# Designed miniproteins, single chains, continued (3), part 3

Each design is a single chain, and the fold is of that chain. pLDDT is the mean over its residues in the fold that is shown.

## One batch from the design tools (miniprotein)

Design m8071
Fold by ESMFold2-Fast:
Structure m8071 (fold): chain A 71 residues (1-71)
Amino acid sequence: SISEKTIESLKKKYNIEKEFEEIEELYKKKDLEALEEIVNKYESSPDIKKAIIAELARSYILLHKLEEKKK
């Protein structure tokens, strides 16, 4: 699992702050279908930036599922 500090570090290192903001907006809207589409689209990409974006989307999907379970 990716920690919050690790996510922020990756965001700055790879200059993907705008993409992170877009994914955060999808998470706030609870649009799991859009997040899963991003994962499927970028998961196997050889582009490291796209791989990080996919991992962020996956992390937010997991957070949403944990919130639904009220752990």
Scores: mean pLDDT 75

Design m8072
Fold by ESMFold2-Fast:
Structure m8072 (fold): chain A 84 residues (1-84)
Amino acid sequence: AEFTEEQRKNFTLIGLILRVIGNAIEIGLLEGPEVLDKLTQEANEVAREAIKLADAGNYDEAIKMLEEKDQELERRVAELRARQ
């Protein structure tokens, strides 16, 4: 059995959402509860907007938005680790 193109895009979207949330939590645990709350709220807002775009058929825009947010958060994780 093969995944449909839509199924593959949906799984990619879910994977990116989980990465964004995971990075937000990691930064929050290092920086404290106010940062955790702010970044998890931002992650939830980006995920919601990406899902809205995907529901409208704009999968490429949804994926790009999540990739950009993931890259931002991964840079912050790397910066925080370098400050140790």
Scores: mean pLDDT 85

Design m8073
Fold by ESMFold2-Fast:
Structure m8073 (fold): chain A 75 residues (1-75)
Amino acid sequence: MQNLQDAQRIMSQLSRQQRDQRLQSVMDQSRQATSSIPDDLQGTVNDTASGLVSAGILSTQQAADISTQSVMDMM
């Protein structure tokens, strides 16, 4: 069996990567559930978050959290 020390290091490394995949899944699911939300509005949120990441104001993780929160607030 894998030891706890190795498992913790792997989980710590994967947490960031898996968050992006989970956020994409949640956003895709939210778009299907809330098809009444204009695509331009969701695009604006994503573009704004990407712009802030490019400017170094937000990390990719913070931008993803903001995008998810905005979508959830619309539900």
Scores: mean pLDDT 58

Design m8074
Fold by ESMFold2-Fast:
Structure m8074 (fold): chain A 88 residues (1-88)
Amino acid sequence: LGYGTDKEEEERAVRELIEEVKKLAEEAKTSDNPKEVIGKLASKVSALGVQLAALSLIEDFPEELRREAREAMRYADKVSDEVKKKLA
């Protein structure tokens, strides 16, 4: 039997992914190996996107946390594009 989705566990997972995305975005700007960091960033952004899709099935999930996740993803995409342009 699978475990039921717990709202607080989902909130924790999203908070952790937001922090990882933010950290990797900043690392991509200063890294000696930007391609590797961008790859890791893309993976974490994808994971965050999957979590946000799952959260659409949870009633009463915090809108503030959803907003913060979307903002972190947009920031990561912007940093990724800027770094890729510098590598071209």
Scores: mean pLDDT 77

Design m8075
Fold by ESMFold2-Fast:
Structure m8075 (fold): chain A 64 residues (1-64)
Amino acid sequence: KADIEAEIEKLKEEIVKLYQERIDTVVSLADDPEAFEKRMTEINKKIDELEKKLEEAYQKLVAA
């Protein structure tokens, strides 16, 4: 159970970092809309994947 709790904590930290990366991307790529769209798509995909993993980890924690 401690391993699942540690996984949840790490997933939350990664999601927070990705939200910060989105903000940084808006600032850093203001002059390059194509690179901006590509990076935003990558970040949003990672956030979606992490949110799914977080949901799965919560289900495992409850089931255990």
Scores: mean pLDDT 80

Design m8076
Fold by ESMFold2-Fast:
Structure m8076 (fold): chain A 67 residues (1-67)
Amino acid sequence: MLDFDELRRRLGALPGVTPDQAETIARAIVEGDTDTLTRVLDSLGPEVRDAVMEVVREMMGEAGYGP
């Protein structure tokens, strides 16, 4: 499972993502709320969306040891 605080911090460091958006995205991911996640990412545009998903994938590999 992804850590909310780590997700929020890393997402908030991305260009084009505000701290408020990072918190909303992180919460949607840890809660498994794909509907909210899709809506927020749709608002950010494709390049920022791809960067967000890349961070999520990288963190899953780092934090998910022993799934």
Scores: mean pLDDT 76

Design m8077
Fold by ESMFold2-Fast:
Structure m8077 (fold): chain A 86 residues (1-86)
Amino acid sequence: SEKKKKIEELKKEIKELKLEIEIKEGIIALLEGVIALLKKKAPNDEETKKFIEELKKKIEEIRKEIEELEKKIKEIEEEIEKLEKS
């Protein structure tokens, strides 16, 4: 049925969004690792401090992207529930 096909497509979209979140969380972990390395190697360098602040800003941007993806997942889950009840 069209309804069953639409539910399967929405479930696939959730899986893809969850994978995107996992990749973004992995990128945050890598950026945090770079910040830790920079702090260890050049703790008093002003240019390094500026670069660390840029990386922190990038992490905050990615965290906002994850929050938006989590909101989209919730909306799709609500759509699936509505379709399953009808």
Scores: mean pLDDT 90

Design m8078
Fold by ESMFold2-Fast:
Structure m8078 (fold): chain A 66 residues (1-66)
Amino acid sequence: SAAVRAKAEQLIKEGEARGAEALKEGPESGAAVLGEKLGEASRLDPSLEDEMVRLYNQALDAAAEA
């Protein structure tokens, strides 16, 4: 449904923003916050699961290179 999709997209954006802030505490902490939000979004819309995993891995890679 459109409402579920919109909520999933909003959770992805929130996860990205909060993950970026939490990365200042540590790479593992930032990745955990992002992973939690992406996991919740994928529960609402499983079609986004692959994209959410990609974003999570990108966050881990960026943290490791920082």
Scores: mean pLDDT 70

Design m8079
Fold by ESMFold2-Fast:
Structure m8079 (fold): chain A 94 residues (1-94)
Amino acid sequence: DLARYLEAVSYAAAAEDAAEELLKSDVPEEVKEKARRLAEEALEHARRGDAEGARRALESLKNLGPLAEELTERALRRAEEAIAAGREALAAAA
């Protein structure tokens, strides 16, 4: 399912982006380690085509603190825009 794959990859990329920004910040190492694990979890779900699992891993980043919540909300918005654009492109190709 190409649409589900697009969603899964978009959420995993968003999780990686949010985690990368957290790794550059002054948050505690424990928070950075949790962010890395959640980004890896999102990528693992995406490799299986599990868009819901990838989205849940991304949303779990919000629980790591106020900065993580802000970065995750920004990443989610970008992922949703990418998914919408990709669905439009797939519909146009059909």
Scores: mean pLDDT 83

Design m8080
Fold by ESMFold2-Fast:
Structure m8080 (fold): chain A 90 residues (1-90)
Amino acid sequence: MEALVRQNADSAIELAERIAEEAEKAGDERLARAARELRRLAEEARKNKDLEAVLALEVGASLAMMAVHLGDFEAALKALENAIEEARRI
């Protein structure tokens, strides 16, 4: 179980960092802020060994990265905000 928590948290953190970089290049402050918040929550969930939270954050970060690749920064922001809200509820 700990390995799954770590793997999903590390994936979410890496994706969030890449989304923040793309947001910075585009000048999208809201997307960059959401990505940094998701990264913070993923690090916290990893420390707490919270599998449900790291899975929600990893799925959200993956969807957001796909939206960034499609040039849909509004969809990327929504995916991150939804994942953050879900993780906070867990």
Scores: mean pLDDT 86

Design m8081
Fold by ESMFold2-Fast:
Structure m8081 (fold): chain A 74 residues (1-74)
Amino acid sequence: SVSDQVNKLMKEMKKLIDEYKKAKDAGDTDTADRISDQASVILQQLLSLKPQLSPEQQAQVDALIKEFVEVLGS
């Protein structure tokens, strides 16, 4: 289902956010840039699927996007 696809994408994005933060803390710019690119692809996929989701799942996607933007701005 679309919901199952989004849950898998959110899980992967959360993992990438955590990995991005670790790479930045370590000064590993090449790894941070690669992870940022991967996360951006998942972000686009989540945004494309968002209109098909329940309000509850849309809120979860929005919260994850907010976390990603905050981490990127750090």
Scores: mean pLDDT 85

Design m8082
Fold by ESMFold2-Fast:
Structure m8082 (fold): chain A 74 residues (1-74)
Amino acid sequence: PEPSLEELIEQILKGFEELAKMLDYNVELLRSFRKKELEDLRKYLESKGYPEEEIEKTIKELEERLNKFIEEVE
């Protein structure tokens, strides 16, 4: 079965946390990778045929969670 949108967000966040450790929490690089993660998720959801409203909601949720993580490591 395909992962739920919430499960996808959790998987991306876990990967981002591991990436942050490898980058020694370099905030400038994390901001760059945040942009890439948002773009990659949008392309994935578009490829799966999700409606635009659901894509925008999911992207916003991921952006808010990534922003919170970056703020916590500053």
Scores: mean pLDDT 83

Design m8083
Fold by ESMFold2-Fast:
Structure m8083 (fold): chain A 62 residues (1-62)
Amino acid sequence: SGEEVVKEARRYIEEGKHEEAAKVLKEGVDNGLLSKEEVEELRRLAREHGASNVLAVLSEAK
């Protein structure tokens, strides 16, 4: 579910596991599981932690 994807991604970003976070988010984005609000929250978190690969994945969420 989208909620579980967000929870896993947040945990990985906070732990510095940015590649794992990007993989989890890529599946969520590709399957349309993330709301616009969730995408913006994750973008903010990714910027705070310097997770550039996460930001790249989230930019594909249209």
Scores: mean pLDDT 82

Design m8084
Fold by ESMFold2-Fast:
Structure m8084 (fold): chain A 59 residues (1-59)
Amino acid sequence: TDDEKQQVLQELLQAEEQKNLDAAEGIGKVLGLDDTLTQKWHELLRDVTKTALEQVVAR
């Protein structure tokens, strides 16, 4: 059903969002960013990723 498709899409979006956050944290550690700068960078990437994914779903 369409509801099942929407639920699967939401689960995939959450998984992709989490994967992007995990990747950003890994890169931050490699770059040796300060915890404060790393946190601000993760917040920025999260906002950008969330906005992009929401636009895909909103179609």
Scores: mean pLDDT 68

Design m8085
Fold by ESMFold2-Fast:
Structure m8085 (fold): chain A 59 residues (1-59)
Amino acid sequence: VEELEKLYEKTKEYVEKNGGTILAESFYRRLKEAYEGAKKGGPEAAVELVRQRIADTAA
C-alpha cells in the first residue's frame, strides 16, 4: 500500500536529517524491523504502527 511507502520514506528522511546519534539509529532499526514484521501480518497493522511512531517522534 502506498501509504506504507510514504510513511517509511518520511521516517528515513527524518533519521538522515537528524542522524548521527545512537538513539536515532536505534529507533530507525527497531521501526524497520517492526514495519517488516507487521507487513507480513497485514498492511493495516504496519501503517498504524509506523504512523504511531512518527506521531510520537513529532510530538
Scores: mean pLDDT 62

Design m8086
Fold by ESMFold2-Fast:
Structure m8086 (fold): chain A 65 residues (1-65)
Amino acid sequence: SAKAEETARAAIEALLQGDVDKAREIVRSSGLSEGELESAARKVAQEMGLDPEDAARAVVFLLRQ
């Protein structure tokens, strides 16, 4: 989903800037499921040259707080 990929990208970019609160707000306000965010985070991380499993774990952790 384009919406899930846009959300994951924004959250990952916020995390790279050290803005954990912004990343958490992006993830939680999206209304996306854990599975949608995890899948999107892996895909977007690969496109950005980042580790997809680290990105997936980070996004899931933000959602579960």
Scores: mean pLDDT 85

Design m8087
Fold by ESMFold2-Fast:
Structure m8087 (fold): chain A 96 residues (1-96)
Amino acid sequence: MKNEELVLEDGRLITESLERAIEEGEKLLEDESASKRELVIRAVALEILAVAGRVVAEDALKFDNEEAREEARRLLEAAERALEVAKRLYEKADEL
């Protein structure tokens, strides 16, 4: 119970951080004034958060219940979206 609660709390925090980082990354993709450095830093941050999300999702999947499976699903989906935005940020940076 206590370990499950900690993993689910970590999962929610990482999901919130991923969603915010994705939104900020998408804003940078639309910002014509964004520097190469800003694009690269955001892309790296998204990759780091995606790794963290996958690790917590793997831990959540060790619990045999629907709440943990749903949290893992959200983390994995957010991690994939973060990696797609990171790729687009790197591509834009290479064009500058």
Scores: mean pLDDT 84

Design m8088
Fold by ESMFold2-Fast:
Structure m8088 (fold): chain A 68 residues (1-68)
Amino acid sequence: MSPVERIEEELAKALADPRLSEEEKEALRRMGERAIEAARQLSQTDPEAAELLARIFEQEVRALLASS
C-alpha cells in the first residue's frame, strides 16, 4: 500500500470513530488532506520521506484516538 493510500485509510477510519468530536474530525480532515498532498509530492522526490510522513500520520491518529 502506498503512503498516500495508508494516509487515506487511516483518515477514513478516524473520521468514522465516534470518540472524536465534529471539531476534531474537521481538523483531522484538513490535516489529512495536507498530508495526502505532501505524500504525493514526496513520493516523486523523496520516497523515504513519504513513508515517514505516512507513519507519523498513523501514529498521530492513534495518539489522538487514545487520548480521546
Scores: mean pLDDT 82

Design m8089
Fold by ESMFold2-Fast:
Structure m8089 (fold): chain A 94 residues (1-94)
Amino acid sequence: SAEDKIKEFEKKYPQLKELVELLREFLKKAKEVVDDESLSLQEKYSRIVELAAETQKKIDELIKSNPEISEEEKEELRRLFQFIFDEVMKELNA
């Protein structure tokens, strides 16, 4: 699951906790959108894409503020975010 992948990443990179919290917030908000029966599939898709873009902007700002974050850590974080996004889109059945 997305939560299991986040937990393993946090265990491997405890120093990246603030970035992991942004991914947890994204997952929580995205699930709220998926579960909102008042929204069409197109509206859910649009909102999740907007949430992902906003989350990426916040991630980029934190990375700019922390030059000690390695390229390997950035790549693993990118892969984790992509996995979470793909799992959300799979649940949406988009």
Scores: mean pLDDT 86

Design m8090
Fold by ESMFold2-Fast:
Structure m8090 (fold): chain A 88 residues (1-88)
Amino acid sequence: SLLAQAEALRKRAEELEKQAAKLDKAIAIAQEVRDSTIATSSPEVAAQVEAKADEALAKLTAQKDRAESEANRARAEADALLAQAAAA
């Protein structure tokens, strides 16, 4: 049924939202470690840490953005199915 499909999409969106929240926490920790390491390092070491951390953070941010985008699409699709069920 359209209602069952909408519920499945809402559950999928919830799982993706949990994944995004977990990634957000990982990003915050990675930023803290980056900043702490830079603050205690020589300028040359700080530059290398910054470059590696920025690459890792970019990958985590891309994963988070993808999870959020997929969650939003699943929510929108669920809402469309509910609207279709209500109109029938």
Scores: mean pLDDT 89

Design m8091
Fold by ESMFold2-Fast:
Structure m8091 (fold): chain A 65 residues (1-65)
Amino acid sequence: SLAEQQALIQALIDAGRLTPADLAALGKAVVEGDEARIREVGDRAGLSEEEKRAIADYIRAGLTG
């Protein structure tokens, strides 16, 4: 769910694994449809494939209203 995805993002921020700058870069990549950039930013932040997908899905849902 979106609530579970939001909780995951908050947990990653609280753990210091995801910075506001990383989240902003992922948001831009999602808006632009740049799958390679999503992967690059996620890998740099040490995110798993599942974590990258959850964050991207949350951002996309936010963009659709």
Scores: mean pLDDT 78

Design m8092
Fold by ESMFold2-Fast:
Structure m8092 (fold): chain A 81 residues (1-81)
Amino acid sequence: SSKEKIYEIARELAELLLERGSPALQQLAEELLKGIDENKMSPEDVVTAAEVMLELAREVREDPELVEEIERKLREIKELA
């Protein structure tokens, strides 16, 4: 289902940020994974979390390639929402 695919992409985004992101993005990624695992995140909450992650990545001037990957994952999530 589209909802299941949203959570799949959100987990991929979180894993990406845990591997390549700054400490601040890693913390947000851990919070996202915990929220999904505890069934506390709706699809709309996932969209909001990904938007916050993108905004923070731009603010802290993350690697441009990482920012592009976050933008891609967010776009995929929004298309399914």
Scores: mean pLDDT 85

Design m8093
Fold by ESMFold2-Fast:
Structure m8093 (fold): chain A 92 residues (1-92)
Amino acid sequence: DLLDEIFREIDKLVEKGMVDEVKELLIFVAKNPDVSQRALVDALKDLYEGKMTVQQAIDYMLKHRDDDDIHMTPAQIAALSIHFIGVELEVE
């Protein structure tokens, strides 16, 4: 559910030309795999709308890391990284 939304928001950011910003955020998520899926979705949406910088998005996810909701798994983060590489190669 939220994972599908995360993939869509990443695709939107890459299409907007925010490839470097997505890369920085995904590197953070790969190093911090236990992030809230809702916080990640909200951060990606706000980044897309220009309401947050990448650093503010990272800070937002860190603030919500202890939230009692669905968190990312290492396998899901690996899937996001593979997806991003595929989309990045098509944009370049």
Scores: mean pLDDT 80

Design m8094
Fold by ESMFold2-Fast:
Structure m8094 (fold): chain A 103 residues (1-103)
Amino acid sequence: MLKEQFEKFLEEFKKADKEKQKLLVEELEGMTLITLSVLKLIAERKGDEELLKEAEELARKVVEITKKLIEAIDKGSDEKEIEKLVKELLKLHEEAMKKLREI
């Protein structure tokens, strides 16, 4: 299930031009941050400080990796480096989704 979505995102990303690649990355960032904001709300309602801190740290990592990825796309960096950054962002998205499912 998640693996098929991961592969589909990578295929669309590789076929896309530079502007569309940046849009796809920003859409993935937005969806991940929305998931993490829901997780933060649940953590606050439960008084779960550990889950709240974990969600905040994941959100920080998502923003950081997205910035690096957009910069790499804009600079025309090596395709392998860009693919590595895309995979890192997808792993953070999967982590956020897994934590939300555990609630």
Scores: mean pLDDT 84

Design m8095
Fold by ESMFold2-Fast:
Structure m8095 (fold): chain A 70 residues (1-70)
Amino acid sequence: MKFSEEEIEKIRAYYEEKAAKIADPAERVVALNEGREHVEFAQMSEEEQKMLPEEKRKELEEKLRKIAEL
């Protein structure tokens, strides 16, 4: 699935907002790392995304699409 630059920015903002609400520094780092991985996935070409296991790819596509459509 191809994400636009605008959608990628929405995904990044979502995870930054989520992390900013976490008071514990260790939990914040975990949330930021999750967000980074998900932004990296959204930035991947369709060919690169297809290299991931189908189940993981579908879960990420559905989750990130919901965030991008907010």
Scores: mean pLDDT 78

Design m8096
Fold by ESMFold2-Fast:
Formats: sequence, C-alpha cells, structure tokens
Structure m8096 (fold): chain A 80 residues (1-80)
Amino acid sequence: MEAVEELLRAGEELQKEEDAEKAIEKANEVIERYPDNIGAQMAAGSAILAGAVARAAGWSDKETARIAGKALLEGAEGLK
C-alpha cells in the first residue's frame, strides 16, 4: 500500500502549505514515483485538476492548496 501511504502523507503535508505550487508539485511527485499504479495516478491527477480549476476561478493560493490536498486525501482513502 505504498502509493496510498505516500498520498496520505502528501495530503497531510499540503494542509500545512499555503502555496498552491507546492501542492501541485507533491501531486506530480506521486505521479512520477508510481507510474504503474492507476489508483495513485488518478488520485494525484484529481488533485492537480482541482488545483487548476480553483486557480482558474481566482481562489487564493491557500484555498487552492487546501482543495488539492483534500482531493489527494479523498483519493487515497478511496484506494483502500
């Protein structure tokens, strides 16, 4: 369950970040580390998409990081 543990850890770290770029970067790191894990790819991809949509809608960096982190955590929980 390595990918799930990585996603949960990344999501918790994202809740401490106020920088949307760092949130997206952590999701990209999961994609790079687990290229053959479809669940991890989908969870991390969802976080990146959620962050991109929030940014396009004019949300703050902190709000963008929060929604990306939430998407990562929810995706990781869905993989169990």
Scores: mean pLDDT 70

Design m8097
Fold by ESMFold2-Fast:
Structure m8097 (fold): chain A 72 residues (1-72)
Amino acid sequence: SAARREAAVARLGLMGVPAELREPLADRLGYDPAALEAVGRVLQRTEGDPRPVAERFLTLSRAEVLALAEAV
């Protein structure tokens, strides 16, 4: 859904994800609220530039993103 994608992109923007990474990351996470929440938790614990962390999430599966958020 276009509306679901737009909501996921907007949420990633509020989390500090750089504009050019928001759509690819939202698509990668399948607009899943649980995966978006997991990304938000990791970014909240990240000091400094969120870009490297956001880029790292593009290389991970949904299960790996959830595991990373629980470990941090």
Scores: mean pLDDT 78

Design m8098
Fold by ESMFold2-Fast:
Structure m8098 (fold): chain A 97 residues (1-97)
Amino acid sequence: KQFDADVLAALAEIGAAITRNIAKKSKDPETAKKYEEVAELLRKASEAIRQGNYDEAIKLLEKAAEVAKSIKNDPETGKQVASLAENLAKAARELKA
């Protein structure tokens, strides 16, 4: 179970790093800001998972998905980032059980 948590936390960190890179490549300041917010939420979720705080991790991941879905001028990438956050939240719920 702890090994599964460590893997999930690592995946959330990788997701945060990828999303931060997307933010850096975004030329629209509002889009960049939203991707930076998503990256920070994914990073905080990773930390919560490592601490065994799955309820907090799930809330952070659900918020990350909502922010990503709100990105209207990059809808395909935003949708993929939201899907990542949603799948991580689902895995966190299964790990909590």
Scores: mean pLDDT 86

Design m8099
Fold by ESMFold2-Fast:
Structure m8099 (fold): chain A 72 residues (1-72)
Amino acid sequence: MDPDRKLSPAQIDQAERAAAELLAKLRDEAEKKGDQKAIEIVDKSEKNMADALEVVRATGDSGAKQAVFDGG
């Protein structure tokens, strides 16, 4: 682990907002097309993001971000 990669609250908020906007767009498109598989993928990604961001908010640790990059 690299302690110098600790995130500030502002950086966490910005990352959360960007990810939420992307997931909202993907979900809206999937719902408009009736693509249940795409909706399920978005829901799973949203859960993984929320779990990772909760750890980052609690610790400011880059480890949660690395877990997301490793596929959860």
Scores: mean pLDDT 68

Design m8100
Fold by ESMFold2-Fast:
Parts: C-alpha cells; sequence; structure tokens
Structure m8100 (fold): chain A 74 residues (1-74)
C-alpha cells in the first residue's frame, strides 16, 4: 500500500541519516523489497555480507530490514 511505502521510506531515511556511508546499501535493499525481487533472507544475507566487519551495526540493520519487510506484508 502507499502508506506502507511511505513508512518504509521514512525508516530508510532515518537509517541513512545515522549511517550515510551505507546509503547505497539501504537504497538497494529498499528497492528490492518494493520491487519484490529479494526475499527477507536474501536481504538479511546481503546486509550480513556488506557489514561483516561491523557485527553490531549488522544487527541494527538486520532489525531495520525485518521491520521493512513486516510493514510491506501489511
Amino acid sequence: SSEAEKEIEKLVKEAKEKYPEYSKLLDEIRQSLLENTASLEDALNFARWALQNRPELAEEIEKLIKEMYEIKEK
């Protein structure tokens, strides 16, 4: 729904403000979710790979990804 897309964009915007160096990663995950081209597991694995040297940040981004996918399913 349009409301779900707006909420997802808001979450991504807030994450990009905290982690501007990962803006492209966050945009790619958002785009794949909205285009239905990546599963939750695919997105989580991609984030884990991209953030393999920053495990604490990976956990925060994984939580964000899970929230985005949960919103999309509503």
Scores: mean pLDDT 83

Design m8101
Fold by ESMFold2-Fast:
Structure m8101 (fold): chain A 68 residues (1-68)
Amino acid sequence: MPPLSPEEREAMREFYELVRELWRNSASAEEFRAAVTAKAEELKARFPQRAANIDTAVAALEAMVAAA
């Protein structure tokens, strides 16, 4: 796996902090999807070269939430 840039690592931290905050606040599935989708679009705008990876990460998180 190629190493993440410092900016990509910070973006991942922001993303996981958002996910943790949504879990802490017992967000609904709709609220979770809306927030995660909005953050993913923001990150794809910042890192267009990573758009496919970001979409894959969003799909994985949605699958985890559905399985939990």
Scores: mean pLDDT 73

Design m8102
Fold by ESMFold2-Fast:
Structure m8102 (fold): chain A 64 residues (1-64)
Amino acid sequence: LSEEVEREINEALVLIQAAVLKIALTRQGKADEANRVRDEVYSLVEAGKLDEARALIDKAAAEF
């Protein structure tokens, strides 16, 4: 696969993980936190900072 396709797959996987985390946090009554984390992850993905986006997801998941 081309590097471009691999990047798109990695971006999609990060966004899917963010969506799953948002659902989990919302079910625990943490909808405001879920929306904040999602927005930050999306901003990092748009900036090409996939490693930072992944770290943010892992941190948020560990804190709930």
Scores: mean pLDDT 79

Design m8103
Fold by ESMFold2-Fast:
Structure m8103 (fold): chain A 99 residues (1-99)
Amino acid sequence: MEREIDESMAIMMLSVSRLGMESALRSGDLAEIAEASRQSRDLAARADKLVPVPSLKDAIAAADEAARAAERGDLEAAREAVRKLLEAIDRAIDEIARL
């Protein structure tokens, strides 16, 4: 009974995360990338609690990697981790939409 609402909420949270990460990447600001990555990690963890799918674990891991890289000042590693995060978010949205 709650499943369809949880699926819709999870997709919305992941869509917000994707837009925030794309904005942070365009800025090229490590502080913005770190903050957006932490927010994406929280949103992905909340989505996983509602609708656990394999790609959400990948999204959480990639968000943690992106935040750590940005905090270390490694822009190249942060961008690569954000790329993995965006790919994992897109896969998670697709997986949830097919449930």
Scores: mean pLDDT 86

Design m8104
Fold by ESMFold2-Fast:
Structure m8104 (fold): chain A 74 residues (1-74)
Amino acid sequence: EADKVAEQMRKQADSVSQWFDDQGLPELSQQVREFTEQLLKELKEGKITPQQGLQKFQQFMNDQFIKAHDILSS
């Protein structure tokens, strides 16, 4: 379970970070990478459950896309 969630998070983070770089939002790209690495470390160390990790990751990604939308819509 944890390995599957970690793989999903890595793939999504890579895709989202690349998209932010392509949109000219390198700071958001970096924040996605940094948050994902920290969350994966907590998951691997057993500090959070796979479900908690996925929920935190999804909430963080939603927040980053809202920020990107606001910047790109201005």
Scores: mean pLDDT 82

Design m8105
Fold by ESMFold2-Fast:
Structure m8105 (fold): chain A 73 residues (1-73)
Amino acid sequence: SRAEELGLSIAMTAYLTDDYDKIVEAVRRAAGWLKTLEDQRRAFEIAVREAEKLDKKVAERLREAVDRVLREM
């Protein structure tokens, strides 16, 4: 699904960059591509799960970025 594809893209961005603002922008951009809160939450859940497989610290940074975007929605 599009939510799964976007979730994987967010996870990859978080893995490739330490720039918190860039990670936040990737999360916001992905949310803008999804029409429902359900799909947005699904993409965020997939992103964090995939990041956890790569690196726990990457997943922690990504979770902070996701929490920030959720507060702004």
Scores: mean pLDDT 86

Design m8106
Fold by ESMFold2-Fast:
Structure m8106 (fold): chain A 100 residues (1-100)
Amino acid sequence: EIDEAVRELLRVAAEEGMEAAGELARKIAEEKGDKELEEEMLKMMAALGYELYKRAKERGASEEEMRELARELAARWARELPSREEVERKAAEYRELARK
C-alpha cells in the first residue's frame, strides 16, 4: 500500500517533475489523513533531494540539468525502490543539510 503510493509519487516526479510530485504528496496526505503514509512520502522526497544536492554540488549543474537528473532518478527508483534503510539514511542527511 505505502510502496504503491511512493511509486506513484516517483512516477509523477519522473513525468511531471518534482514540483508536481510535491503537490501530489500534499493532496494524498490531506485526503487520507494517514500520518505514516505522509511520513514515508516526505522521506522519499527528502532522499531524492539529497541525491540531487550531492550531484549538483559535484557537477555545478544548471537548474535545467537538475530537473532532468531528478526525472531520471525518480524513474529509476519507481522501477526499483531503494531499501528503506537507504531512504531513511538519505532523508536524515538532507534534513541535516536543511538546518545549515
Scores: mean pLDDT 77

